# Designs tried in a protein design run: designed miniproteins, single chains, continued (2). Part 45

Each design is a single chain, and the fold is of that chain. pLDDT is the mean over its residues in the fold that is shown.

## One batch from the design tools (miniprotein)

Design m5538
Fold by ESMFold2-Fast:
Structure m5538 (fold): chain A 85 residues (1-85)
Amino acid sequence: SMSSLLQLIDQALQLHQQGNIDQAFLLLGEVLIRVYDIALDSNNSEILDLYNELLKLIDEIADDPSKFPQLVPKLKELVEKILSL
C-alpha cells in the first residue's frame, strides 16, 4: 500500500540517522522490490519509468549516503506518483 511504502522510506531514514546504514539500504531495496512488482502487475510504462528514476536515486544514495536525508522528499514524490497511477 502507499502508506507502507512511505513508512519503509521513513524507517530507512531513521536507521540512517542512527548510523545503521546497511539496514537503511535493506529497506530501500524492499521499496524497489515492491515498486518493481507494481510496475510488472500494472503493465504501465509510466510506472516502469518512475521505477527507473527511483533506482537512479537509490544508486546516488549508495554512492554518497550523506545525501539520503536530502533525497527523501524526491523518493516519496516518486512513490506517491507510482501509487496514484
Scores: mean pLDDT 85

Design m5539
Fold by ESMFold2-Fast:
Order: sequence, then C-alpha cells, then structure tokens
Structure m5539 (fold): chain A 69 residues (1-69)
Amino acid sequence: SVEDILLQIKGVGPRIARALVALGLDRESLVAMDPEALADLLVNLLGVPAELREETIASIREVQERLRE
C-alpha cells in the first residue's frame, strides 16, 4: 500500500503516513514530487523535526528510485 511505502521515509511514522494518504498522496504523486518540497511539507505541516530534513530528503529519493524501477 501507499501507506507502507511512506513508512520507509525517515521521520514518517504511521500517523504521518495516514495523514499523507488522507491528503490524497498516491504512488503517482509521490514519484512526481520534488523530494525537497515533500520534505519541507513534512517538516512545516506534519511535525517531522527540521534536524531530520537531510535524511528525510535522502530517504524520499531512495523510495522514489525504487518505485521507478
């Protein structure tokens, strides 16, 4: 599921993953998003600590790469 994929992102737990799905984030959107923009959304709106931003960006890129392959 998309929720299970989102759980692979650093700083994203079950609560944040569920919130992202409720906001309409799907597989297509996740692959198409700028990883920096998604990380900023997670930090500014969903409570991911700003100190994790770099690791969050890196994990988003890794997830996106796996979904493209």
Scores: mean pLDDT 85

Design m5540
Fold by ESMFold2-Fast:
Structure m5540 (fold): chain A 58 residues (1-58)
Amino acid sequence: SARDALLLEAEALLARLGSLSREEAVEALTKMAQRFGELGMDVLAAAFRALAAELRAR
């Protein structure tokens, strides 16, 4: 399903976060949050927005 495919993409993104710059990580997390929101996965959308905001504050 689209939700299962997006979960796999999110898992892959989280696994590679350490290899991204802060700007790249924030952008990727923000885009992932938007995609979760578009699929009605609001808890995950909020979680990824929070993670992006935390990285942006550092």
Scores: mean pLDDT 87

Design m5541
Fold by ESMFold2-Fast:
Structure m5541 (fold): chain A 68 residues (1-68)
Amino acid sequence: GSVATPPPAPPQDVIDTLAELIRQGVADADVRATLRRLLAERGVTLSDAEVDALVDHARDVAQFEEAK
């Protein structure tokens, strides 16, 4: 079978940045573009599926941090 390695965990500051954008109501496409840009600046390139998974995680973080 294909070896499925989990995507590398991004630094917490990247996740925090995405969570802040999500809280501000930034469009989903722009959040994804920001993630790709921040990771590319760090020498990391992700597939669309990996980007979507990390954006979903950042969305969860945004909700939990807003929950007082």
Scores: mean pLDDT 72

Design m5542
Fold by ESMFold2-Fast:
Structure m5542 (fold): chain A 58 residues (1-58)
Amino acid sequence: HHMEEMKKEYDEFAKELTERHIENLKKLGADENTKKSIAKAFEAAGYPVEYVEKIKKA
């Protein structure tokens, strides 16, 4: 299924990018406002809500 394959690639990309951002936020000691700003950027970019929430909780 071509649609399923595209979804899988998107999910893998979004997961890797989200994990990298979370690692960077922890490394930088980002405050609550910074996490919220980045989460809003992810939401505006169309990322799934689960990734947006993970960034907020980082």
Scores: mean pLDDT 73

Design m5543
Fold by ESMFold2-Fast:
Structure m5543 (fold): chain A 80 residues (1-80)
Amino acid sequence: SELEALERELAEAGARLKAAAEAGDVEAARAAGDRLLALTERAVALLVARGELSEAQAAAGVAHTRALVDALLARAEAAA
């Protein structure tokens, strides 16, 4: 299903972001973070369309992912 494909891609993007942050690879961390955000926005939009998530819950999910990306980018920059 589309959701199962998105879940796999989210896990892969998250793993890449974490690895890049630990390595101090700022460019790789930014690329992985951008992909994680785009995939999160697609996943929450799909769940809202299905009536499984409210728009407020979707917005909170995106905000949470953005905060995680920002924190890991800061970590990558500090490790570089």
Scores: mean pLDDT 88

Design m5544
Fold by ESMFold2-Fast:
Structure m5544 (fold): chain A 84 residues (1-84)
Amino acid sequence: LKRLYILTGDEKQVKKKAEELKKKINPEQVVEVKTREEVDEVVKNTKSDTIVLVPGNKELAEYAKKKGEEAGILVEVYELKPEP
């Protein structure tokens, strides 16, 4: 795994994105997190070079970014493209 998708929070758009990703890629590459403890476990166990962060909950997203960077993993914030 080169990329891991971490989705934070319970926002409707975040859940929709998680479902789309799970259909297109391996479900193991998509993780929904609601607590800092879940972030710590996911970051510790990943062998991915890059984390793609989908920020539903901003506080958890900030924490996940910090933990990823401390682990030496590149963290990219995913932006939902506006639909025309």
Scores: mean pLDDT 72

Design m5545
Fold by ESMFold2-Fast:
Structure m5545 (fold): chain A 102 residues (1-102)
Amino acid sequence: MRDQRIDGLVGRAAVLAANRLKRDGDESPEALERYTREALDEVIAAHRRGEEIVVDEQGNVSLAPGRYPPLTDEEIAALRARLPTAVENARHQLELWKRQEA
């Protein structure tokens, strides 16, 4: 089943986690998993309320009204099951940034 919303939220969590990992200078497997899980939980919490996480040009995080209804428990379970994919996406994002600076 093609669920574009779930894929989009997984990607958003991965980018948020990668930004925080780069800020803190920790790239251990434990940090990758922890930061990605925390970012995914933040995305889920916002979208469960029918809100979206927005990052401005200064890196400030804010909440905006969402375009979609609040997440169901089934959608939340599906998002949490995608944690390994989000971790790999966060690692890939960090590698892309390193290659751009090399």
Scores: mean pLDDT 75

Design m5546
Fold by ESMFold2-Fast:
Structure m5546 (fold): chain A 67 residues (1-67)
Amino acid sequence: LSKEELEWIRRQVKEATGVELSLSTIEKVVEIVRRNRDLSREELAEIISKETGLSRRTALVVVQLLE
């Protein structure tokens, strides 16, 4: 993903959840999704929550934006 795409995702997450994510956190989420592309959206959100400390709701929003 380009820096502009990461900035767009950060803005969308903030608008949807009120949570401000760092670009590094978004990059980490992208890596998790790429490593686990065969998992369901809910399973991805659980892994993301465990590895990043984000709530499942915030993780779900990021996963949906990466679809």
Scores: mean pLDDT 83

Design m5547
Fold by ESMFold2-Fast:
Structure m5547 (fold): chain A 104 residues (1-104)
Amino acid sequence: MVKVTTSGVPASVAVGGTATLTVTKTAGPDGTYQVGASLTGADGTTLGSGSATANVATGGTATVTVKVTGAAGTATASAGATAFDDDGTPVGSGAGNSATLTVV
């Protein structure tokens, strides 16, 4: 239902730094979207997360800033979006592509 892509993932980010990811809506209903992003270490530990709320038309983008709170190492960046109707009820969600980066 909801389809998104993730871009803007840096090759590296500092511990205590920030990474800004771009989420592009490719399919799904019009309305309010909650977009989220996370960095996950090789051991499955969350190294950072962020979220934003945006009204995004198909082909439109939202940015999510992730603050790195975890330790240095290889991480996977992932982002997704959940659509809400006028009543604030979730009506669909989608995950974007993931990308590898290094926390230094």
Scores: mean pLDDT 80

Design m5548
Fold by ESMFold2-Fast:
Structure m5548 (fold): chain A 76 residues (1-76)
Amino acid sequence: SSGHLEIRLSREGDTLTLTFTNKSDKEVHVRYVLPVDAVASVEIAPAQPFTFDAETRELSFTLAPGETAVVRVTLA
């Protein structure tokens, strides 16, 4: 984690769930390389702008102060 960002990770079969919480009073830019070989899909809740690079497996998005985002990754 970086900049008061808390990351929680769980895996069940072919689904990876990541919970990102911004515990600071400032906006945090998240850049996270998924610890998996191949990704079929990425979903983020609540719905918000994000970028995913399939070659590098880097997920990037922004969290407002105190916000939590849940990312669900389906493995290929």
Scores: mean pLDDT 82

Design m5549
Fold by ESMFold2-Fast:
Structure m5549 (fold): chain A 80 residues (1-80)
Amino acid sequence: SALDALREQRIAQALAALRQHMAANPDWSREEMLEVAQRIVDQYASELRAQGLPEDYVEAFREEATKALTEEIDRLMKER
């Protein structure tokens, strides 16, 4: 569906933004990476709310994006 595609696209954009921050800051701690990930997720969630998407959709996005970004942080930190 269009809503599923939008959610997948926003998660992909959030992951790309996180990867850029991690590449620019190779000495950041896991805690610092998680803080940046939270800000990225919150920013996209606010944008989705501003676009009039329902609360359950925004919450599903936040849960999926938070999981994806946390897994990416753990993956990339092990490659250091």
Scores: mean pLDDT 87

Design m5550
Fold by ESMFold2-Fast:
Structure m5550 (fold): chain A 66 residues (1-66)
Amino acid sequence: MMSVEGLRKAFEEFKKRKDGPGLAEIALQANELGDFDLAEEAARKVKEYEERKLYSIAQAALEQSM
């Protein structure tokens, strides 16, 4: 089964790739294992990634709409 150490390695890889779904999975698994610090960090990265995606969509929509 995946260890906390394995989750931290996966977290670094998904963070480098800006993989929102992967980071969300890391956050859930870290929370289940009781590593709340890692879970919180991964969840924050997911939120940052989602906000950047929404910003990019809004910028693209501005020119298409006008």
Scores: mean pLDDT 72

Design m5551
Fold by ESMFold2-Fast:
Structure m5551 (fold): chain A 94 residues (1-94)
Amino acid sequence: STMSLAEAFVAFLREQAELALAAGRPGEEIAEGMVEALKAFLDSMRANNIPLSEETAEALRRGLLELFREVTGGDEEVIRRYEERVRELLAEAM
């Protein structure tokens, strides 16, 4: 099966999150690492002149939102803050 670039990136973050949770790292620390990884991913796309489509942006936003719910145990306040940061990064990259 062929994965999209967004699906591959989210799958990578999921594997990293599962390892970090198993190591006992706090959910908010894992969420912070995911946002920094997204920033680096978007910077890499820009440096390689790969445009960010609306479909790719939505897939990244949706995937990261699901991961934030998993790593924070559904902490709505923490999820809201990190989702806002993701939306800002995606808006700046489009």
Scores: mean pLDDT 87

Design m5552
Fold by ESMFold2-Fast:
Structure m5552 (fold): chain A 75 residues (1-75)
Amino acid sequence: SAAEEQRFEQLRNIARALLESARTRLAAETDPENRARLEQAIADFEAALAKATTVEEIEAAIRALQRVLNAVERA
């Protein structure tokens, strides 16, 4: 439906903004362990987005990246 297509596109835009935020966070990270975690999370996220065809798949990718970002922010 048009509503589902709009929701998918909105989530792709949110995902792109989150990816840019993650890249900015990686550029500012000085801890080697946190850098490695962020680099892997970004790579996994980009791979997931390249394969995503459903809203659920994009939401799962966003949640996975957010978990890593929250973990390194609290460390």
Scores: mean pLDDT 87

Design m5553
Fold by ESMFold2-Fast:
Structure m5553 (fold): chain A 64 residues (1-64)
Amino acid sequence: MSPEELKERVIELGEKILNAPGATEEQKKGAEGAIKAAEEHSDSVAALRAALAEAERMLKEMGL
């Protein structure tokens, strides 16, 4: 994935978590953190991949 694609994917998954029924306050904070990291570090592939992995992990734990 390009950095632009990674950023878009992190934001997409983060928003999915924020809008999920039954998302905990900690999960919502994690999703907000991932979106913020993607926006602030949009030029860092390593930071974007870390944010993506965290968002994917949270969604998997939520059964989404």
Scores: mean pLDDT 78

Design m5554
Fold by ESMFold2-Fast:
Structure m5554 (fold): chain A 111 residues (1-111)
Amino acid sequence: SEKTKIEFEAIKAVLEKDKEKTIEYLKKLIEIAEKEPDDLELVLTAYALVILAEELGLEIPEELKKKIEELVEEIAKKLNVSVEKLKEKAKEMAKSIKENKERILEYIKSL
């Protein structure tokens, strides 16, 4: 799907430390999340990628960080789950992506 393609491109951009592509694909993920507000996995992926990008030294525009935080707050409210719990899960996802960087990049390049 187009959504899966955008997710893989976003993950790849962050792992390759490509600031311009990271910003581009994060914006695209936000647009998809605004159209699919119940997609928990997509919202968590976007938040995880912001965490990972900042850990890798990429400066993410404050406006994008705020929009993604608002998406996390909105989905937490809809699912009646704590924002803190969702942020913790996103942080675990970011750690997993970082630890599996080489395998993930190899997989994406094989597609």
Scores: mean pLDDT 87

Design m5555
Fold by ESMFold2-Fast:
Structure m5555 (fold): chain A 58 residues (1-58)
Amino acid sequence: MDEEKALGVKAVTKGQDYLSQGDVEKARQVVEDAAKSLSHPGVQQAVLQSGEELIKES
C-alpha cells in the first residue's frame, strides 16, 4: 500500500477531530503540515483538497 496515502488519511482524521472540538484553526494547520511533509505532488494535492472540503463543510 502507498504509505503516503495512509499518512494523508491520518492527517484528515486528525483535522476532523479538531473540527469536532470547534477548533478550525488547528484542523487547518494539521492538514497543511501533513501536506507539506508529503513528497508526492498527487498525494499532497489530494490531502489539501480533502482538508479544504472538510473545513468547508464545517
Scores: mean pLDDT 71

Design m5556
Fold by ESMFold2-Fast:
Structure m5556 (fold): chain A 99 residues (1-99)
Amino acid sequence: DATRLPLSAEQVREVLNLPLPSLEALLEAADRILADRAGTLANLPSLSPEEQATYVLALLMVELALAEGLTSREEIHEFVRRRHEGQKLVAKAREERLK
């Protein structure tokens, strides 16, 4: 399984509970993962929790895109944009339901 993160399951859960990272931050993280996955993963434990959240989410999105057969930077960026937009809509719908 090529999706192993150098973080514990508890750390991954904690970073996923942080606010949704910006689209720009996710796209930048995706580019770094595509350029040097091994180096990016090796540095992950030394990053701030906010940066860890960004890279964990970007890595999950990149791995999902690759699993769907997407291989180009442009295809992976479009996948990340669609996933981020979906997460924003879910968050907005949740807030609107509580208003």
Scores: mean pLDDT 75

Design m5557
Fold by ESMFold2-Fast:
Structure m5557 (fold): chain A 79 residues (1-79)
Amino acid sequence: SNREEAERLYQEGLELARQSNSLEALEQAIAKFEEAIRLDPEFSAAWYYLGELYLHKHKLTGDESDIEKAKEYFEKAKA
């Protein structure tokens, strides 16, 4: 099911995020969570984690657009 596949992607994203020490590795983790929410848009935990990862990405990049993405994902997690 889409939910089972989304949960698999979520777990893969968590593992990548825990092992990531670079922007590239962080972006790979983000991609897994973005695919998870594409398959299951009601997956609140994945939306929350995407918000947190974009805050981390902002710390590395200084790009204000990463803050705006984080806010967007946190709002989606509440819906």
Scores: mean pLDDT 85

Design m5558
Fold by ESMFold2-Fast:
Structure m5558 (fold): chain A 77 residues (1-77)
Amino acid sequence: EPKLSLEEYIEAWLAALDAGLPKAPPEMKEFGEGLKAALRARDFERVRALLEEAARYAGRDPARAAEELDEVLKLLE
C-alpha cells in the first residue's frame, strides 16, 4: 500500500474535521476551526499547541499528544 504524503495526510485530517465539526458542540467547533486554519497554514507548532490543549481538556496527557503528532510528521518526513 502506498505511503501517505504530508499533503495527503493533511487533506485527510481536514476532511475528517469538515465531516465532524458540523455535528460537534460549539466549543469543539471553535477549537476545530482553529485546528483547520493551522493545518491549512502548515503551522505545525500551532497544531501541536492546539492538540496539547485538547488533550488537557479531555483529561489526556498533553506531552503524549505532541509525541503522536511528531511521530506522524517524522514518518511522513
Scores: mean pLDDT 73

Design m5559
Fold by ESMFold2-Fast:
Structure m5559 (fold): chain A 102 residues (1-102)
Amino acid sequence: DPAKRAEVDRRVIELVEAGDHERAQRLQVEAMREEVERLLPAYIEANSGKALEDLEISEALVLASTLGYLEGDSDYLARLARRLGADDLAERLREIQRLASS
């Protein structure tokens, strides 16, 4: 919903301008979660079983990576990769997320 995204973006800007960076980040994270949940099923179906070099760079993957980083959840991307059937990718994504959280 473009109208809902515009409202969230406006509220995030207001919070940042007010100096409430933690609340702004929380609102942004919640919005990213909704978008990931919307996009994930199609991404999983299209990319199941693919090797790392063959994975589509998509909005779903970028948002999921950003969400994991912002939440400090080093296992978020690994769980996504396992759902895609990419167990080798899961371990690499866990290490990347861990380093990003350091």
Scores: mean pLDDT 67

Design m5560
Fold by ESMFold2-Fast:
Structure m5560 (fold): chain A 67 residues (1-67)
Amino acid sequence: SMAREEKERAALKEQLRDIGVTDEEIESLTPEDWARLREWLKEHPNMTPQQFAELVRELLEERRRRE
């Protein structure tokens, strides 16, 4: 469901803000980036907020290098 995917994305955006990701960085994320974040959470259900923040930062840095 599209509505379900929107709610899931909204919850992920809130989580990203809580760990210090800016709205500008969040808006820079592509559909592929969102899919990767969901896959990381699925593969690592015991991941801490700090570990998640580190993965997000690495993703954003890699994307910036590729532009």
Scores: mean pLDDT 74

Design m5561
Fold by ESMFold2-Fast:
Structure m5561 (fold): chain A 64 residues (1-64)
Amino acid sequence: MNVKDLPEEEIRKALVEAGIPEEKAREAARAAAAGDYKALLKALSDPDDAERASLALSELQARS
């Protein structure tokens, strides 16, 4: 399953559950749903946020 095939809302919820701030999670979810890798990296400029997002999205894909 490709992350961009997931609903934006589900991606946002997974990122917030992983501890990413709501505003960043919303921007990252929009970028991920659009397949915009550059916008996704811009939203997750903090390496810790990027790592948490990667794990959360992998888990969401696995349970979907």
Scores: mean pLDDT 72

Design m5562
Fold by ESMFold2-Fast:
Structure m5562 (fold): chain A 86 residues (1-86)
Amino acid sequence: APSRVEQLQALLDELKRRVGEALKANDLEGLLEHIREAAERFRPLDPEMAEYLLEKAEEMRGKSLEEVEKLVLDALTRAEDRIAAL
C-alpha cells in the first residue's frame, strides 16, 4: 500500500495538473472546483492541508485570473513544502 506521504504527493501532482489545465483554459470556476475537490481528498490524510486549500479557494473568489494564478501557485508551493517536511 502507498505511504501517507506517497498518497499526499500523488494528490498534489493531480491537483497541479488540473490547476494547470484550468489556467490554460481561463476557467476560474473549474480551478476553484478542482481545489475544493482536492481539499476533500486531502482531508482524511491531512486535515490541516484540506483547511488550508479551502481557505485559499475562498481568497481566490472574486479575484482576477492574474491574481488567482499568483495565489494558487503560492498555495501549491506551500503544500509541496509541507509534504516534503513530513
Scores: mean pLDDT 87

Design m5563
Fold by ESMFold2-Fast:
Structure m5563 (fold): chain A 71 residues (1-71)
Amino acid sequence: AVVNVLKPEEKTTVTTPNPVVAKSIQAMLDLWSMNPGVTFKTRHNEEIKLGGSDKKHAELVLKMVEASLAR
């Protein structure tokens, strides 16, 4: 476990098969991308950089992205 510092700047982008889900995920990512956090990779081989000093926030966002990419 390492500390990753991410500056709040441009909106984090995520691609999903469902545009409605993508919009919801994007809103959540906008909130969390403003915090220093972690980088993780989706099952679609995409790398997502997220904010969130709380590890739970990063894990939750990852699960949400994975779920949205599943359907």
Scores: mean pLDDT 50

Design m5564
Fold by ESMFold2-Fast:
Structure m5564 (fold): chain A 82 residues (1-82)
Amino acid sequence: MEKLIEEANKLAEEARSKGLTRYADLIERAVQAVKEGNLAEAAKLVAEIFRLSQEDPDNAELLRKAARVVGELIVEARKKKE
């Protein structure tokens, strides 16, 4: 999970460096929801990121990658449940 968290955080930093503050905030909130064990909230945020990737073709690659990484985090969190 730690490597996926680092990858997601790097994607959020990339979005922020491009002035895409809304996308950076969504990615960071999704990662935080996974860390808190709120997988339902994390899944909703991933769905929003994926929807935005369909509405914003200029940033679709970044958003699809973010949705994939956070989606993998949710899967790993479910497997490693306390």
Scores: mean pLDDT 83

Design m5565
Fold by ESMFold2-Fast:
Structure m5565 (fold): chain A 91 residues (1-91)
Amino acid sequence: SIMEEIKKAFKEIKEKLKLDIEFDEEELKKLAEFAKKAYGDKFSPYGVVAEYIAEKYFKFPLAYDPSIKTLEEAIEHVKNQKEVLEFLLNI
């Protein structure tokens, strides 16, 4: 199921980056339904999870990026958002 794929992607990203973030099934389901409707064949569980982390952890505007299709791309996206946040907090 789509939620099983999202749960797997969430776990992989959370463990790789050691994020203190919890799985919100209702929020992730809403993001997945929107992304699937908007992007169809370009939909990715990794893209949904990256968007979720950006919104919940970094408080950046919610935006689905259809280029995020792999674990590696999701990791880079989340790391870049963290670096931007750390830069802004040090000003």
Scores: mean pLDDT 79

Design m5566
Fold by ESMFold2-Fast:
Structure m5566 (fold): chain A 78 residues (1-78)
Amino acid sequence: MLSPEELAALRFLAAQGGRASPTRLGAWLISQGVAPERVEGILARLVERGLVRRVGAPGSDDEHLELTEAGRAALAAA
């Protein structure tokens, strides 16, 4: 089952039109009370589960996180 923080991350991506930079998502999660040291673990789990996709080269202007169809289905089921 998805954690509340994983669901919050997916909801944020959906609200952003299905994509956002890792920096923007991380900053938003921290503003919602997620400890900074937990952010990368949350993102890694979402990518591992196929709910979010990393796109673009790390640190490039094109780097973003993209909500997958599986991620949208998981949100609808939650």
Scores: mean pLDDT 81

Design m5567
Fold by ESMFold2-Fast:
Structure m5567 (fold): chain A 63 residues (1-63)
Amino acid sequence: MDPKDGKEAAERAENAAKAAASLGNAEAYQRTKDFADKAKEAAEKGDDKEAIKYARLADQHGG
């Protein structure tokens, strides 16, 4: 499901990174963390579309 706004997108991406870390997959964690950081940066800029894009990428790479 798609996040409602940039803040929710950033939060979802961060949760995906935490989930990847808990599974012990270092490569998935690093990729998901990078996307989560980008989603957070986009949300801070008010770019909801870009934040949602990066949240989707984090979800795909986190599991």
Scores: mean pLDDT 75

Design m5568
Fold by ESMFold2-Fast:
Structure m5568 (fold): chain A 78 residues (1-78)
Amino acid sequence: MSDEELAEELRKQGKEALEELKKIPDLKERAEGLRRMSEILRQMSEFYKSKGLEKTAEAAEEEAKRFEEEARRAEEEA
């Protein structure tokens, strides 16, 4: 699988995971889930960077930032 293909798949999976976490009705639990996913995505970004998969690493970092922003919003609403 190419770097480009992995990046596209990761963005797709990230969007799907985000929508599932947004279905959690408890804002505190939602925020905790979103923060956890952001940390996992940051770890994935560093891993893919170490493999020379720059586009996939960038996609993981972008998705991590989206999860962090959604977590912040959930925390503010709680």
Scores: mean pLDDT 84

Design m5569
Fold by ESMFold2-Fast:
Structure m5569 (fold): chain A 95 residues (1-95)
Amino acid sequence: SALEETVKEIVKKLKEAIEYLKKGDFEKARELLKEVQEIANKELPEEVKELVDRALTAIHLAIEHAKEGNEKLMEIAIEIAERLVKELLEYAKKQ
């Protein structure tokens, strides 16, 4: 479905943002988060919007902690983001 394809695209971009964050490329990570926000501004179910907003917030917090050298807080924020990405992917599979 179009919804499944849209959620999978969001998941792909969120995963790429996390990988760029881990490499210290915060500008590319933020660019990908902006692309996710633009996709999410389209007509999506509220449950999906909430998961996307939470994932975006978690990755933004991870970038902030990484920039401050707070490795442990960065790792916690990444773990939260990865769990939310997994929930989005499971939603896409079940529709």
Scores: mean pLDDT 87

Design m5570
Fold by ESMFold2-Fast:
Structure m5570 (fold): chain A 59 residues (1-59)
Amino acid sequence: SAAARREQLQALFDRFQANVIKNDKDGARNALLELRQLTEPGSPLAVAAEELIKTLDSG
């Protein structure tokens, strides 16, 4: 359902933020990969997640 999808996306974003605060780049990257997989390809959220993954990989 749309409500369940929104809840999953929020949980993944919260996990991403928590891992960034902990300086856990692998945990942050994994959360973004799951978020990207659950979003429509080419959507603004999917594009933002992909750019954040590239930023993590370049540091």
Scores: mean pLDDT 81

Design m5571
Fold by ESMFold2-Fast:
Structure m5571 (fold): chain A 82 residues (1-82)
Amino acid sequence: MEERRRRLREEALEILEFALKLNPETSEEEKEELRKLIDDMIETEDLETVERYLEGAREQARDIEAGMTAESYEELAAALQA
């Protein structure tokens, strides 16, 4: 059970990280509140409900990512070139 909750928390934090990259104007206070909200959801909700929430969030993330053009990907790749 603990391992499953840890995994779901990690998945939720990955989605949050992606969303924060798209919204750099998000304040530190808002980021902290979102992390607390995720922790509360993982601890209090049943695992099946959490999995359904995360699946919906993943679909939203995919839709946003699919909206990025090839040019946007090339610009990001160039900016991240080490």
Scores: mean pLDDT 66

Design m5572
Fold by ESMFold2-Fast:
Structure m5572 (fold): chain A 59 residues (1-59)
Amino acid sequence: MVVTSPELLELLKRAAESFGLTELDFSHPLVQALLKYFDRDGDGVIDEAEWQAATSRVP
């Protein structure tokens, strides 16, 4: 999975920290779950367009 948005990366880091992870690890199951949450079309790629689409759907 590829993430190109700096805003999404910052959000993922903060979310990972809330789960007790001090560093963002894309192989970690919790990080994978977060990426799947934002990857609404299931193609395994998250860019700025998908980030913007996801933010319109999440509270």
Scores: mean pLDDT 61

Design m5573
Fold by ESMFold2-Fast:
Structure m5573 (fold): chain A 70 residues (1-70)
Amino acid sequence: SLEERAKELEEKAKKVKEEFLKKEKNQGLQDNFELEYENLKKALKYAVENNDEDLLKEVEDWVEEQEKKL
């Protein structure tokens, strides 16, 4: 279901965020990543509520890109 996919993506994004914040020393980049994570949670909620599979896929692509940078 979209809810299960969104939940998995939020968990992956949370891990990516935690690893990024451990490695990043620049406060501005930390703040930007925190904002991106908050926007991601809002996008996932919207995608589930509106059955927006295209938005969910965009979030999946973003999470995969961030995981590759770890």
Scores: mean pLDDT 82

